# Designs tried in a protein design run: designed miniproteins, single chains, continued (5). Part 81

Each design is a single chain, and the fold is of that chain. pLDDT is the mean over its residues in the fold that is shown.

## One batch from the design tools (miniprotein)

Design m18984
Fold by ESMFold2-Fast:
Structure m18984 (fold): chain A 70 residues (1-70)
Amino acid sequence: SVEEVIKEAAKLTQEAKAAYEAGDKEKALELLNRAIELLEKALSEETDPRNKVILRYVRDEIEELKEEIE
């Protein structure tokens, strides 16, 4: 479900933030890339336009965070 995908992406994002704060930039970027990949897969399979808007929003937020870390 969209809810489960968003929940997993949020978990990966929190783990990425913790890794970055601990000084592990490479691990942080790896976790953010995993979250983005999960959201992109969900987007490719989604048929509901409203769910697509939510998935794109979450993906774009994580991509912005990744750019800040890079």
Scores: mean pLDDT 88

Design m18985
Fold by ESMFold2-Fast:
Structure m18985 (fold): chain A 60 residues (1-60)
Amino acid sequence: GPLLEAVEKALELAKKYNAPPSFIKRIEKTIEALKAGNLTGEDLVNALLAISFLKEIEKK
C-alpha cells in the first residue's frame, strides 16, 4: 500500500545519502512490522519520521 511504498522509498534514500545506521535499522524494522501487520505505536511514529525525511529530500 502507499504507506509501505513511501517507507521503502525513504529507506532507499537513507542508504543513498548515508544516514545513521540506527535510523536505517529503525526504518527496516518498521517495514517488517508493516509487512507482518504487527504495527505498534512506535512503528507508526518511525513510519511518519521516514515520510518526513522523504519530504525533506524533495525540498533539496
Scores: mean pLDDT 80

Design m18986
Fold by ESMFold2-Fast:
Structure m18986 (fold): chain A 66 residues (1-66)
Amino acid sequence: AAYNLGNELFNLRRYDEAIEAYTKAIELDPNFAKAYFNRGLALRNLNRDDEAAEDFAKALELKPDL
């Protein structure tokens, strides 16, 4: 699954590829709060802080208990 691939790439510190995989997971399920949250973490690691903040806000909107 795209989300699992994103997690594997994130653990390998391949953040650009992790973002692509999480984006595919979100395209398949736009309500996938964990995919938004983990994409935000990858974006933060690349200093893309504004994009990370948007993903964290979306994750909290979808699942406040993250």
Scores: mean pLDDT 87

Design m18987
Fold by ESMFold2-Fast:
Structure m18987 (fold): chain A 109 residues (1-109)
Amino acid sequence: AAAEEVRAQLARVVAELDRLAALRAEAAADPARKAELDAQIAAARRALAAALGALVDTLLEQGLEAEAQAVADAVRAALEAIDAGDTAAFEAARARLVALGEQAAEKIA
């Protein structure tokens, strides 16, 4: 069902955000690994973009344009928080993303 697809895609977006946050924190802690970690961060950003694109496409197919925009905005807020090293802002944006995705899945069901 489309609701199950949204939940699976949401879980993937969250997992890729968590991975990117961890890689950015590691890069800040260990400048000697910069080249290795920059490559992993670039790969994580591509994986996140692909996961977000899949979720947005599913929401748009279900006629949930406002929810698709809200999810994209929450991911943008999470990325800004990661780049700023703001753990509290990242946790807030992540929680909002999960809530928005679950609300969208409930509307489809």
Scores: mean pLDDT 88

Design m18988
Fold by ESMFold2-Fast:
Structure m18988 (fold): chain A 66 residues (1-66)
Amino acid sequence: AAATAAAAIATAAAILADAINNDGLSAGAAAQTALDTLDADPTFSSLSTAQKVAIIAAASAAVAAA
């Protein structure tokens, strides 16, 4: 659902921002952390791994723009 994808993008963006800004992780390492977190969250269990990867790419673009 579009609402689930939007919530996943927002969640991934928050994780990416924290990982990059607070932990000093590279974009790739931050993206992996976001993927692992989305995979652990039952709210996003309806999304495939490919959809989660696409969401993290969108979230990474949003974090880079912030």
Scores: mean pLDDT 75

Design m18989
Fold by ESMFold2-Fast:
Structure m18989 (fold): chain A 57 residues (1-57)
Amino acid sequence: MQQHWEEAQRHLDLGLEALRQGNVEEARRHFLKAAQHASQVPGGLDRLSEEAERRIA
């Protein structure tokens, strides 16, 4: 049921970790995957943006 949101959060975390390691290309791939999963959840893209802000801050 909430599997797409869980996958979106997982890929977001992996993308941010790749960015911390200086792997911008890897981060982009993970972020794209996170967005794809989030787009399948009502309001998921807005929630993904909020989650990203929380993980950065």
Scores: mean pLDDT 80

Design m18990
Fold by ESMFold2-Fast:
Structure m18990 (fold): chain A 90 residues (1-90)
Amino acid sequence: MVEELVREAEEAIAALLSDDPEEVRRAAKRVMEAVERLVELGALEEARRLAQRALDAAAEASKSPDPEVALAASMAAIAAAVMLTAIDNL
């Protein structure tokens, strides 16, 4: 279960760099769901690492010249930052 969630989150993190804003939004949702599930399972180190990687990827994607992609990525970065803060306060 943990290994499957880690793989799913890593695939979704890669998809955050998509040039399709709908794919970026879908990827952000998948990352958040996988990280939240990892937290529920007590896999806090994996959850923290993946949330940090998602934040880094989304921050990079937010530099997109496409304003819709940049907005979707910026929202993903905010969500990842909130999740990281929540994990660090557990």
Scores: mean pLDDT 87

Design m18991
Fold by ESMFold2-Fast:
Structure m18991 (fold): chain A 80 residues (1-80)
Amino acid sequence: SVEEEALKLEPKVAEIEALIEAGDLEAAEAKAKELIATGNLVAQALGYAALGEVYYKKGDYEKAKEYYAKAQELLEEAKK
């Protein structure tokens, strides 16, 4: 399930969240892109959601919205 796949990816997501909290937005962006590069839809959705958070923290709200929309689209595909 999507939930099971997300749980499996939790350690990587937690690492990205810790980098965002620390203000290391460049490292967080790099790790989010690694998730996207894995090729599975759930990992891609989580990676794009993390990019959305990174760009929101940078004050680039248009880019953040774009990444969040892509994350939602990928999550919906993963549920099929």
Scores: mean pLDDT 84

Design m18992
Fold by ESMFold2-Fast:
Structure m18992 (fold): chain A 94 residues (1-94)
Amino acid sequence: EERRRAVEEAIRALEEAARLLAETGDLELEIEAAFVLMQVSIARKLLEQGDVEGAIEAVRRALKLLEEVIKKHEVPEEVVRAVERAREALRRAE
């Protein structure tokens, strides 16, 4: 139950980060947001199927994509904060 709640929290934080990136109006950031949302969608479906470990791996992939975006682009501080929340939630899921 705690692991599942932590994964759900990480998913929500990743969804927020992707939404904020899409709202910037930067096409490259909108494309990166779409890739993050794809991993989030996979994580949600795996979690619904009871595959918590698979959901954690999808969350890790989405987090890695966002960390690369933050390194390469100037992003809103809210994106950085959402990524930090996702990372902390993922740590609790493990």
Scores: mean pLDDT 85

Design m18993
Fold by ESMFold2-Fast:
Structure m18993 (fold): chain A 65 residues (1-65)
Amino acid sequence: MKELLDEINKAMEAVRQGDAEAAREYAKRAIEIAKKTMDEKTVRMIESQMETLVLLAEARARRLA
């Protein structure tokens, strides 16, 4: 639980910074942890949320360029 929340928090921070690469890496780690500890429905929800964070980071990175 703590590790999952830590990776999600890092992904959110990467979005704020417009760091799409970091957001992708932290999102990937969060999904991997979720797959090991959560049921399938919760994993799909986390995957969807992480994909959204990555898209936001990419959009923000383009706006800052």
Scores: mean pLDDT 81

Design m18994
Fold by ESMFold2-Fast:
Structure m18994 (fold): chain A 60 residues (1-60)
Amino acid sequence: SEARQLIEQGRYEEARDIALERLSVDPDDLEAMALLIGALRRLGRLKEAGVYGRKIGELH
């Protein structure tokens, strides 16, 4: 996925934006949620990453 490639390249803000766009279309997109969590953690947005981590647990 494009967002994963951006994370591998260190482009975390762009990866976050793509993951958020995917979630705006499908709120239950677990891959997009995981990518968003990864990007947010790398950006130091730990509180936001924690919110999405709990949401993954809710969907499983």
Scores: mean pLDDT 80

Design m18995
Fold by ESMFold2-Fast:
Structure m18995 (fold): chain A 65 residues (1-65)
Amino acid sequence: SSIIEEIEKERIEALKKLLEEGKMSEEEYEEAVEVIKKVAEYLKKNEEEKAVEVFREAAERLKKK
C-alpha cells in the first residue's frame, strides 16, 4: 500500500530532522529507523500481529531508558 510507504518515509524524515538538530544520537536514529522499516514491512504483508510485536518490543526498550 502506498499509504504505508508514505507514513514510513514521513516518520524516517522526522527522525532524520531530530538527528540533524542533535536531539537524538546516530545510534538511536538507526534503531528507530530499523523498527519503522520492520513494522512497515509486516504491514505491507498484512502481518499485523508481527508488526504490533515489533512495536511493543521497541516501546519496552524505550521505557527502560
Scores: mean pLDDT 78

Design m18996
Fold by ESMFold2-Fast:
Structure m18996 (fold): chain A 98 residues (1-98)
Amino acid sequence: MIEELEKKAEEGDVEAALQLAVIYLRNGDYDKAIEWAEKAIELDPDNAEAWLVLGIAYLKKGDYEKAIEYFQKAIEKSTDPFIKKLAERYLKLAKEKL
């Protein structure tokens, strides 16, 4: 599955890049989560979920200032009320850590 997703993401599939970012985020590999989230953003800069994943990865690494920046971008880019509410919740959490 991961190998297939990597090939699709390399071919420009935004959803495959985003799925890889989420998989690595869940597994605690924050550096790979950042890499694939950045790839998803490069392919589609308006992808709010990719900005959200990037923010969560930086939050987990303790970079609260970057996390705040990326959660704000996720909110700005979001057309999905669920993703927007989730990003707002993470933004509040990151600000509390400063």
Scores: mean pLDDT 88

Design m18997
Fold by ESMFold2-Fast:
Structure m18997 (fold): chain A 58 residues (1-58)
Amino acid sequence: LSEDGAELRKEIEELAKKLGLTDEELSELGRKIAKENPELVDSLEVQKELLKELKKKL
């Protein structure tokens, strides 16, 4: 995919792997961010926030 969203999701998965998060834990964290941040209307915005949180853990 040429869309930045695809690259963003790949970055998130790589960071989650470095942090030792499972796919289930990553999915739960993403859903939690979406639920806690209702102002984030697009999945892309939720993914950006998730990436930001994961980067803080590195």
Scores: mean pLDDT 73

Design m18998
Fold by ESMFold2-Fast:
Structure m18998 (fold): chain A 77 residues (1-77)
Amino acid sequence: SKLVEEEEAFLKRIKEEILSLPLSEEEKEEALKKVTEAGVKAAKEAYEAGKSDEEAVEAGKEAMEKELAKIKEEIAK
């Protein structure tokens, strides 16, 4: 489906970006986990609020981008 394709493409980009960060292998795994958990939580909350599948996917993407930005900021400190 289009939503699955969009989610897969987005997750691939997020994974590639995390792998490019100046982190240890363990820290990269933890970062990926935090980012994906943030996305899953936001998508679930959107779905529970009665939002569409498309809106839930978008909420998940936004949450993942915000969590990744936060991780990058923490690395820069």
Scores: mean pLDDT 82

Design m18999
Fold by ESMFold2-Fast:
Structure m18999 (fold): chain A 58 residues (1-58)
Amino acid sequence: SSAAQKRIQALEQIREGSRFFAEMAKRFASPEEQKRIDEELERFDKEVEQEIAKIKAE
């Protein structure tokens, strides 16, 4: 549905914003902190994928 498509687009935009801010944070982070930022971003990406999958399964 068009409503489902709009929700997916919003989630994708949130994902893109999170990647942008993660890259900004890494510029001021130690190598160990950069790794933790990457791991947290990966966890968040997984959660977004799960939400998109739920919308597609409707």
Scores: mean pLDDT 85

Design m19000
Fold by ESMFold2-Fast:
Structure m19000 (fold): chain A 107 residues (1-107)
Amino acid sequence: SPADELLLLAAEVMALLGEAHTLYEAGRLTPEELEELAKRIEELLARMRALLPQLPPDLAALVERFLALARRFLEALRNNAPLEEISAIMAELVRTWEAIAAAHAAL
């Protein structure tokens, strides 16, 4: 179903965002590595956006929030934001991901 495909895509995005966060914490996220990860993430986010019209409204709203947070996370990394700010955005992404998983389970 579209909701099942969305859950899989969101999980893939979370894995890549987690990799970027881990590299950033280690001081190992180069601009080149960031742009490679960002391209993969942005392709997955585009696929999630394409599914929005096929999702129940409550799930669609959570996905729109997730997409906005993921873009904010990538921009914060590109702007070399403080680790505290990056980690705060990641915490919001994790909470939104948990809400998406719960909304999907309720279908």
Scores: mean pLDDT 91

Design m19001
Fold by ESMFold2-Fast:
Structure m19001 (fold): chain A 67 residues (1-67)
Amino acid sequence: MSEEEQLELLKKEIEELKKIFDELPREEQEQLVKHLEELAKFLEANGLTELAKLLREAAKELQAKLE
């Protein structure tokens, strides 16, 4: 799978996660944001900058929904 194909799949996954995020329990919402941030750092460290950027933007958007 190419990086561009991975970006397309990840974008679709993030869109689905955003749709269900508001329906998740608070604990799961906080854990999801944490996992997205950790995964973004891991991907950036491995040179997958575009994937990392997409996850980081998603994490920031979701974190903004938390109080």
Scores: mean pLDDT 78

Design m19002
Fold by ESMFold2-Fast:
Structure m19002 (fold): chain A 64 residues (1-64)
Amino acid sequence: NAEITAGVADIYLAIGNLAEKRGDFEGAIKDYEKAIELYRQAGDEEGVKLAQENLEKTRKKLEE
């Protein structure tokens, strides 16, 4: 069920956002990567884009 898969992706996105807020950039990256995979399985292109944008922002913080 694509709706359930997208819902699980939303949970990973939220956990990634929480990890990023706490300074766990490596954990956030892993959670965003899982969200991207699940959004792709669900066919949720907007979810893929949002998770990718958060992933790239977090990667920049990890490099600093």
Scores: mean pLDDT 85

Design m19003
Fold by ESMFold2-Fast:
Structure m19003 (fold): chain A 71 residues (1-71)
Amino acid sequence: MINPRLQGTLDGARALEEQGLEEQARKLVASSLRILADRGELDEDIAKKLIEAARNGASAEELRKLAEELV
C-alpha cells in the first residue's frame, strides 16, 4: 500500500495539474518526497526515482502507479 502522506501529496499535485499549474505540481511533489525521505517515511531510493520521474514530466497519476510498484 502507498504511504498515506505520499497519497496526499499526489492528490494535491493532481489538483494543481488540473488547474494548469503543472510546474507548481512538480515542485510540490519534489519537496514533499524529500521531506518524507528525510523523515524515514519513504525509502531514499524510491524517493529519488519518483523525484526523477516528476522532473521528467511524469503526472501525479503516473507517479502514483510507480510508487505502488516500488512500495
Scores: mean pLDDT 80

Design m19004
Fold by ESMFold2-Fast:
Structure m19004 (fold): chain A 94 residues (1-94)
Amino acid sequence: MGKKTVTLTAELPEGQEARLAISAGADAKAKVTTPTQTAEIEPGKSVTLDAGLGRPGPTEFTVTIEAEEDGKVTLTLASSQGILATKTVDIKKK
């Protein structure tokens, strides 16, 4: 299986909570790991994980994706103030 590390960078007020929404395309299946949580994403489904708290200056949020099936995964980082960053990733099993 292919493993891919994705980093999202956002500026958040210190202590502000960030949430990570992860959506799988119709054929994509993956295991997603953040520093605090692990979840499996089924094809065409989504999950929302705690991404942690803001830090002084730009904060990097790192996500590891282990592909079980080929496809696309969309990562959306958001806070109470709205969407901070969005990234779509092509995943491939090895």
Scores: mean pLDDT 77

Design m19005
Fold by ESMFold2-Fast:
Structure m19005 (fold): chain A 72 residues (1-72)
Amino acid sequence: MKEELDKRLEELIDRAAAIASKEPNSISDLVIEASLLVMEASVAKLIEDEEEKKKTIEKLEERLEKLEKEVE
């Protein structure tokens, strides 16, 4: 299941990066949160324990969904 978790992290990174790039000059707080999500998701790829990695991904996905709702 490591491949599935890594794909979820890659999708999260892509989605967060898209938010950060959309209007970087207008929304500093949202850009900061999106950048933090990219960094934290990249670090989460290094988690060896699948259960810990899954919980971390779920928390990051919840933060991303909240951020996407605020941007849209």
Scores: mean pLDDT 76

Design m19006
Fold by ESMFold2-Fast:
Structure m19006 (fold): chain A 70 residues (1-70)
Amino acid sequence: MEELLEALRRMVAAIPAARARLEAAGASEEERARFAELEALLREALELMEAGKVEEALARLEERSRARLA
């Protein structure tokens, strides 16, 4: 589970750069709003992982994946 925690930390650390690329690509307000939702989800999942609530963190990440398919 250490690898998942480190991956999540790297994803959160990459958010500012990803946002800058999104803006440079001419993203709409809707696309930026969806990115902000993903940012909040990743930060929340990281906090849950650091608190040892692994199952809860995974459930949050799975919810996002399912929503993208709907």
Scores: mean pLDDT 76

Design m19007
Fold by ESMFold2-Fast:
Structure m19007 (fold): chain A 84 residues (1-84)
Amino acid sequence: SFADKLREYLEKKYPKEVVEIFEKMASKYKTLEDIEAALRAGKEHKSPLLIMLTLAAAINFLKQGDTRALPLAEEALKLYDELK
């Protein structure tokens, strides 16, 4: 499947811990803590894809009324602009 090919691509490029973060960020069941972990991993590994996923997830939390996501969205946007 395409999902299997995407996993294979990510496994060749990133360590297993980061691949697991990508999978968590693609799921509909993620917490604010998952978003924080993804932001840290995206920054550490200089991954614009992971930072973009973090930004999208933080914006979705903000749309749901969780204002705790605001600083995460702001940092992700800044990092994405710097790495793109």
Scores: mean pLDDT 82

Design m19008
Fold by ESMFold2-Fast:
Structure m19008 (fold): chain A 72 residues (1-72)
Amino acid sequence: MEKHGREGEAAEKAGDYEKAAEHYVLAAQEALDSGDRRAAAEFLENAGRAYEKLGDTEKAAALRAMAARLRA
């Protein structure tokens, strides 16, 4: 558990925002499969931040909207 979350963090620290976003999305999916909506929202926020650093503001906005819905 949490393998993709840690891999996302490592990729982000290395400046590999494409891999960071990919791993954070996978971590969010695993959190949802486990019923942990709060952890899923946090990982989707992290993925959104990574997409913003890539210049993909549309994907970043979509992921943040999903995170907000999970917190509602």
Scores: mean pLDDT 83

Design m19009
Fold by ESMFold2-Fast:
Structure m19009 (fold): chain A 62 residues (1-62)
Amino acid sequence: MADALAAAPPEVREAIRAAAEAHAAGDYASALAHLDRALALATDPRVRAAIEGLRATVEAEA
């Protein structure tokens, strides 16, 4: 994932990390909840676009 995620605030990065861990475990409901939290905290359009891409991937797997 792109430079935008690396530059995100710590709270957003923590939410994205939690979402990635949940997704890897097959817990799509928790992954989506963590991504929704990340979107609520993210104000940077590039960071938001990256999170939306992750949400779309999780929704396709669910």
Scores: mean pLDDT 78

Design m19010
Fold by ESMFold2-Fast:
Structure m19010 (fold): chain A 102 residues (1-102)
Amino acid sequence: SGAKTEEQKKLAKEGAKLEAEALAARDAGDYEKAVELLEKAAKKYEEAGSERVADVYVELGEAAAKAGDYEKAIEAYEKALSLSPYDEEAKRKLEEAKKKLA
């Protein structure tokens, strides 16, 4: 990508901090908190134009699925695949989440 502004770099750092807090919440089994933090991280990364957007949507989908929110998991995985169409792991996780609703 082109040169990042200082504001975009700051937003990406804020996103990374939120992502780290989300992963800590996930590891503690607090999937609802992980979902909230990952939604905030995704927004910061999108504003930053970060390459992390697709990865954080996969993490969001995983946290939502563990929370039992398969509709949100599907939405997150579809968003990740819209940004990274050849992510076989995200596609597999999407199909698993769809099976939970069927």
Scores: mean pLDDT 89

Design m19011
Fold by ESMFold2-Fast:
Structure m19011 (fold): chain A 113 residues (1-113)
Amino acid sequence: SPLFERILALLEEMLRLLRELEAETDPARRGELLARLLALHGELVDLLDEARARFPELAEQLERIRRLLGRASDALAEAATAYAETGKLDRAALEEARRAVEEARRLAEELRA
């Protein structure tokens, strides 16, 4: 499905940005990467809402993906807040976000099959 291909592409983009953020040392670029990750979360939520409307039989599986993305978003928001206040990346929060996005990607690939 073109819709699930778009969801997978955005999840892969989030994983790439999380890896880039982990290696980044420039404060301005760190802020930009955190903002981009939060924006991608919003786009993914919109696509999941579209998928649920189009494929109501997959509602339970899509809700599992949505919960994982919610966990990733909460962790990223904590990392962004800590970064704004301290100038330091919360690496535990970034790792939680990465694991949640990786699991969401795995579930999305199963829905494509």
Scores: mean pLDDT 86

Design m19012
Fold by ESMFold2-Fast:
Structure m19012 (fold): chain A 70 residues (1-70)
Amino acid sequence: SLVEEARELIRKAEEMIKNDADSKEVRKTIQEAERLLEEADVSQETRNELRAEIFEVRLKLGRKEVERSR
């Protein structure tokens, strides 16, 4: 399922952030999750839930980048 693949990529992006992976690679993983979600034929509720998860992961990445700028 495209939605299950998107969820796996979201989890992968979170793990990459925890492991200090390259921000560019994390962004690529997030973009792939967004692409799969756009292609997925899912309810608006499921779409909104996954969009919220992706947004949270982007916030975590942004915070990590700010910490690196210190």
Scores: mean pLDDT 83

Design m19013
Fold by ESMFold2-Fast:
Structure m19013 (fold): chain A 58 residues (1-58)
Amino acid sequence: SEVVRLAVKRELGLTDEQIENIEKLLAEKSDEEVIRWLKERFGLSEEQARAVVEALKL
């Protein structure tokens, strides 16, 4: 959902291009790999990274 993408973008301070890159990773990688990448790349907690993945899959 575009509304969900906008909410995630605002919450994390990400650009549209960065969100699009995360969506591409979700298509190519497992959810667990993307969660780990988000934790390492953006310093998110596991709970925050999992919420982002779940939100972008809607």
Scores: mean pLDDT 76

Design m19014
Fold by ESMFold2-Fast:
Structure m19014 (fold): chain A 73 residues (1-73)
Amino acid sequence: ADELVRKGVQALKAGKPEEAVRYFEEALKQDPNNAAAHFGLGLAYRQLAKQNPEKAEELTKKADEHFARALAL
């Protein structure tokens, strides 16, 4: 799980939020309560919202849900 979280963070730093989502989702398949993976998904969806204005509202809502989950864990 930790290796997938690290790869997700690297993808975010590289400006590749779609890759980051994939890595964080794989991490959550291994550990559904991984706070770092939920926080990473929040960041990834926020970046996707900035790149896709037409879907920004839906993506921002997904980001907020994952941030809330990370803080609750």
Scores: mean pLDDT 83

Design m19015
Fold by ESMFold2-Fast:
Structure m19015 (fold): chain A 92 residues (1-92)
Amino acid sequence: SLEDEINEALIFLAVLYRPMTEEELAKKLNISRSTVRRILDRLEKEGLVVRTADGRYELHPEIRKAIQEAIDKGLSPEEMRKLLEEVREKLK
């Protein structure tokens, strides 16, 4: 659904900013913990996020590196999307 797509994008952007727990994400984004957990489970299965030893979720290191390189190079949103899709494909 559109709401799930928006919630997934918000969670992705939040953990791009810094590693966060399920509780921090639920409070920050005003989304239920069950919805956050369901979305994080999908993102983790897709290789986009990883769980740290202290129970925080962060972007997979290769995904974070790709995003940082895209920003540093001034890539367009379309070029950035293509780069992220290529990195994601390698993690499957």
Scores: mean pLDDT 82

Design m19016
Fold by ESMFold2-Fast:
Structure m19016 (fold): chain A 98 residues (1-98)
Amino acid sequence: KAEAEALYDEALAALREAAAAVSGRAREDAEAAARLTEEARRALLAGDLSKAAAYGTAAALLLVAAAIESEDPEHAELLRETALRVARLHSEAMEAVE
């Protein structure tokens, strides 16, 4: 549905903003989370709810891990907030198609 697509577009925009604001390994992890979020979106739109749940969860967990590993407190906080936002948007997108 258009609603699920809009929620994923918002999640991907947040991930791109986070990736642009961080550097080094944190940027690589934010970019990897964006790719996982794109896979979740593709799976959900194809009707593969199990695959969508797996990729969406993996994206959020990768950002949490990146926040824990970050030596920059501002980068860590941004990654943590982005992880929570991506997790909420993914959950709402899943609910919108059920």
Scores: mean pLDDT 83

Design m19017
Fold by ESMFold2-Fast:
Structure m19017 (fold): chain A 68 residues (1-68)
Amino acid sequence: NINNLINEKNNTNNEKNNTDNFYDLGVQSSLNSGATETAEKLQKKKDDDTNNYNNKINNLTNNSNNLS
Protein backbone atom coordinates (compact mmCIF):
# COMPACT_ATOMS: atom_id res chain seq x y z
CA ASN A 1 0.00 0.00 0.00
CA ILE A 2 1.24 3.51 -0.89
CA ASN A 3 0.71 4.82 2.66
CA ASN A 4 3.11 2.21 4.03
CA LEU A 5 5.75 3.27 1.48
CA ILE A 6 5.24 6.95 2.37
CA ASN A 7 5.68 6.11 6.07
CA GLU A 8 8.86 4.11 5.32
CA LYS A 9 10.20 7.02 3.25
CA ASN A 10 9.49 9.46 6.11
CA ASN A 11 11.16 7.10 8.60
CA THR A 12 14.19 6.77 6.30
CA ASN A 13 14.43 10.57 5.95
CA ASN A 14 14.34 10.89 9.75
CA GLU A 15 17.09 8.26 10.10
CA LYS A 16 19.16 10.10 7.48
CA ASN A 17 18.77 13.41 9.33
CA ASN A 18 19.71 11.81 12.67
CA THR A 19 22.76 10.14 11.09
CA ASP A 20 23.82 13.40 9.40
CA ASN A 21 23.52 15.26 12.73
CA PHE A 22 25.55 12.56 14.49
CA TYR A 23 28.38 12.84 11.95
CA ASP A 24 28.25 16.65 11.98
CA LEU A 25 28.66 16.65 15.77
CA GLY A 26 31.49 14.12 15.47
CA VAL A 27 33.26 16.24 12.84
CA GLN A 28 32.87 19.40 14.94
CA SER A 29 34.11 17.63 18.08
CA SER A 30 37.10 16.16 16.21
CA LEU A 31 38.05 19.54 14.72
CA ASN A 32 37.74 21.22 18.14
CA SER A 33 40.13 18.56 19.50
CA GLY A 34 42.60 19.04 16.61
CA ALA A 35 41.86 15.56 15.25
CA THR A 36 41.63 16.69 11.61
CA GLU A 37 42.18 13.18 10.18
CA THR A 38 39.32 11.81 12.30
CA ALA A 39 37.08 14.66 11.13
CA GLU A 40 37.89 13.86 7.48
CA LYS A 41 37.11 10.15 8.00
CA LEU A 42 33.78 11.02 9.64
CA GLN A 43 32.90 13.34 6.74
CA LYS A 44 33.61 10.52 4.27
CA LYS A 45 31.42 8.12 6.28
CA LYS A 46 28.66 10.75 6.29
CA ASP A 47 28.90 11.03 2.50
CA ASP A 48 28.72 7.23 2.10
CA ASP A 49 25.76 6.91 4.48
CA THR A 50 23.99 9.81 2.75
CA ASN A 51 24.35 8.04 -0.61
CA ASN A 52 22.91 4.83 0.89
CA TYR A 53 19.95 6.71 2.38
CA ASN A 54 19.35 8.57 -0.90
CA ASN A 55 19.30 5.26 -2.78
CA LYS A 56 16.77 3.84 -0.31
CA ILE A 57 14.61 6.98 -0.52
CA ASN A 58 14.71 6.87 -4.33
CA ASN A 59 13.65 3.20 -4.32
CA LEU A 60 10.76 3.96 -1.94
CA THR A 61 9.74 6.97 -4.07
CA ASN A 62 9.78 4.90 -7.27
CA ASN A 63 7.71 2.17 -5.60
CA SER A 64 5.20 4.77 -4.36
CA ASN A 65 4.92 6.34 -7.83
CA ASN A 66 4.38 2.93 -9.44
CA LEU A 67 1.46 2.26 -7.06
CA SER A 68 -0.09 5.62 -7.85
Scores: mean pLDDT 81

Design m19018
Fold by ESMFold2-Fast:
Structure m19018 (fold): chain A 79 residues (1-79)
Amino acid sequence: MLSEEEVKEIIEKIEKDVEGVLKKAEELAKQGKKEKAIELLKKAIESLKALKPSAPTKEIQEKLEEAIKKLEEKLKELE
């Protein structure tokens, strides 16, 4: 089983990666590269969905679900 410290590090990494993707997607959309922003979001969503079944703890699984929802909401905004 992962330590509490390792779980925290994984959650923080997920949060940081998601925020980075959201920021990059917004920057691409502002540059008129909406299709690139959509592609970035779709790839990020698919990657997180692939990781979810392998999540070692429920807390990490729930954080991945939250991350996916945030990216899907941003994708809907850019449609």
Scores: mean pLDDT 81

Design m19019
Fold by ESMFold2-Fast:
Structure m19019 (fold): chain A 66 residues (1-66)
Amino acid sequence: MKLSEEEAQDLLDRVGTYIALGREDEARALLKKAGVSDEQADEIINLVRQGKSEEALKKLKEALGA
């Protein structure tokens, strides 16, 4: 699945919200539904938890071919 940059940003914002609420399983499920692999989802979630939002967005775009 290829997302636009706007769709990727919206997805990352939702993932960040779930992580902030301690709902990592919901964040992972959202990424997998978008077509991200388990390994890529783990890396993106870890970057979001570290506050590295720009790096997380870059990884998400690469994972989805956007």
Scores: mean pLDDT 79

Design m19020
Fold by ESMFold2-Fast:
Structure m19020 (fold): chain A 72 residues (1-72)
Amino acid sequence: MSGEEAAKKAEEAAKKAEEAARRGDWQTAVNYARLAGEYAKQAEEAGDKEGAEKAREYAMRGTSAAVRALNA
């Protein structure tokens, strides 16, 4: 996939992780955080620097949501 497409998928996954964290569903939050990270890796592999940077930011948001859910 393109870096831009991967960044968009990472954003969607991060939003789902944040929604799950708000519900206290840490398992779902962790799963979506992992997906966001996988999309960030795909964006880096595509060689699209801007897409990779955006995807990495979304992966960080997903990870933060999962950490909050785990520590709740």
Scores: mean pLDDT 79

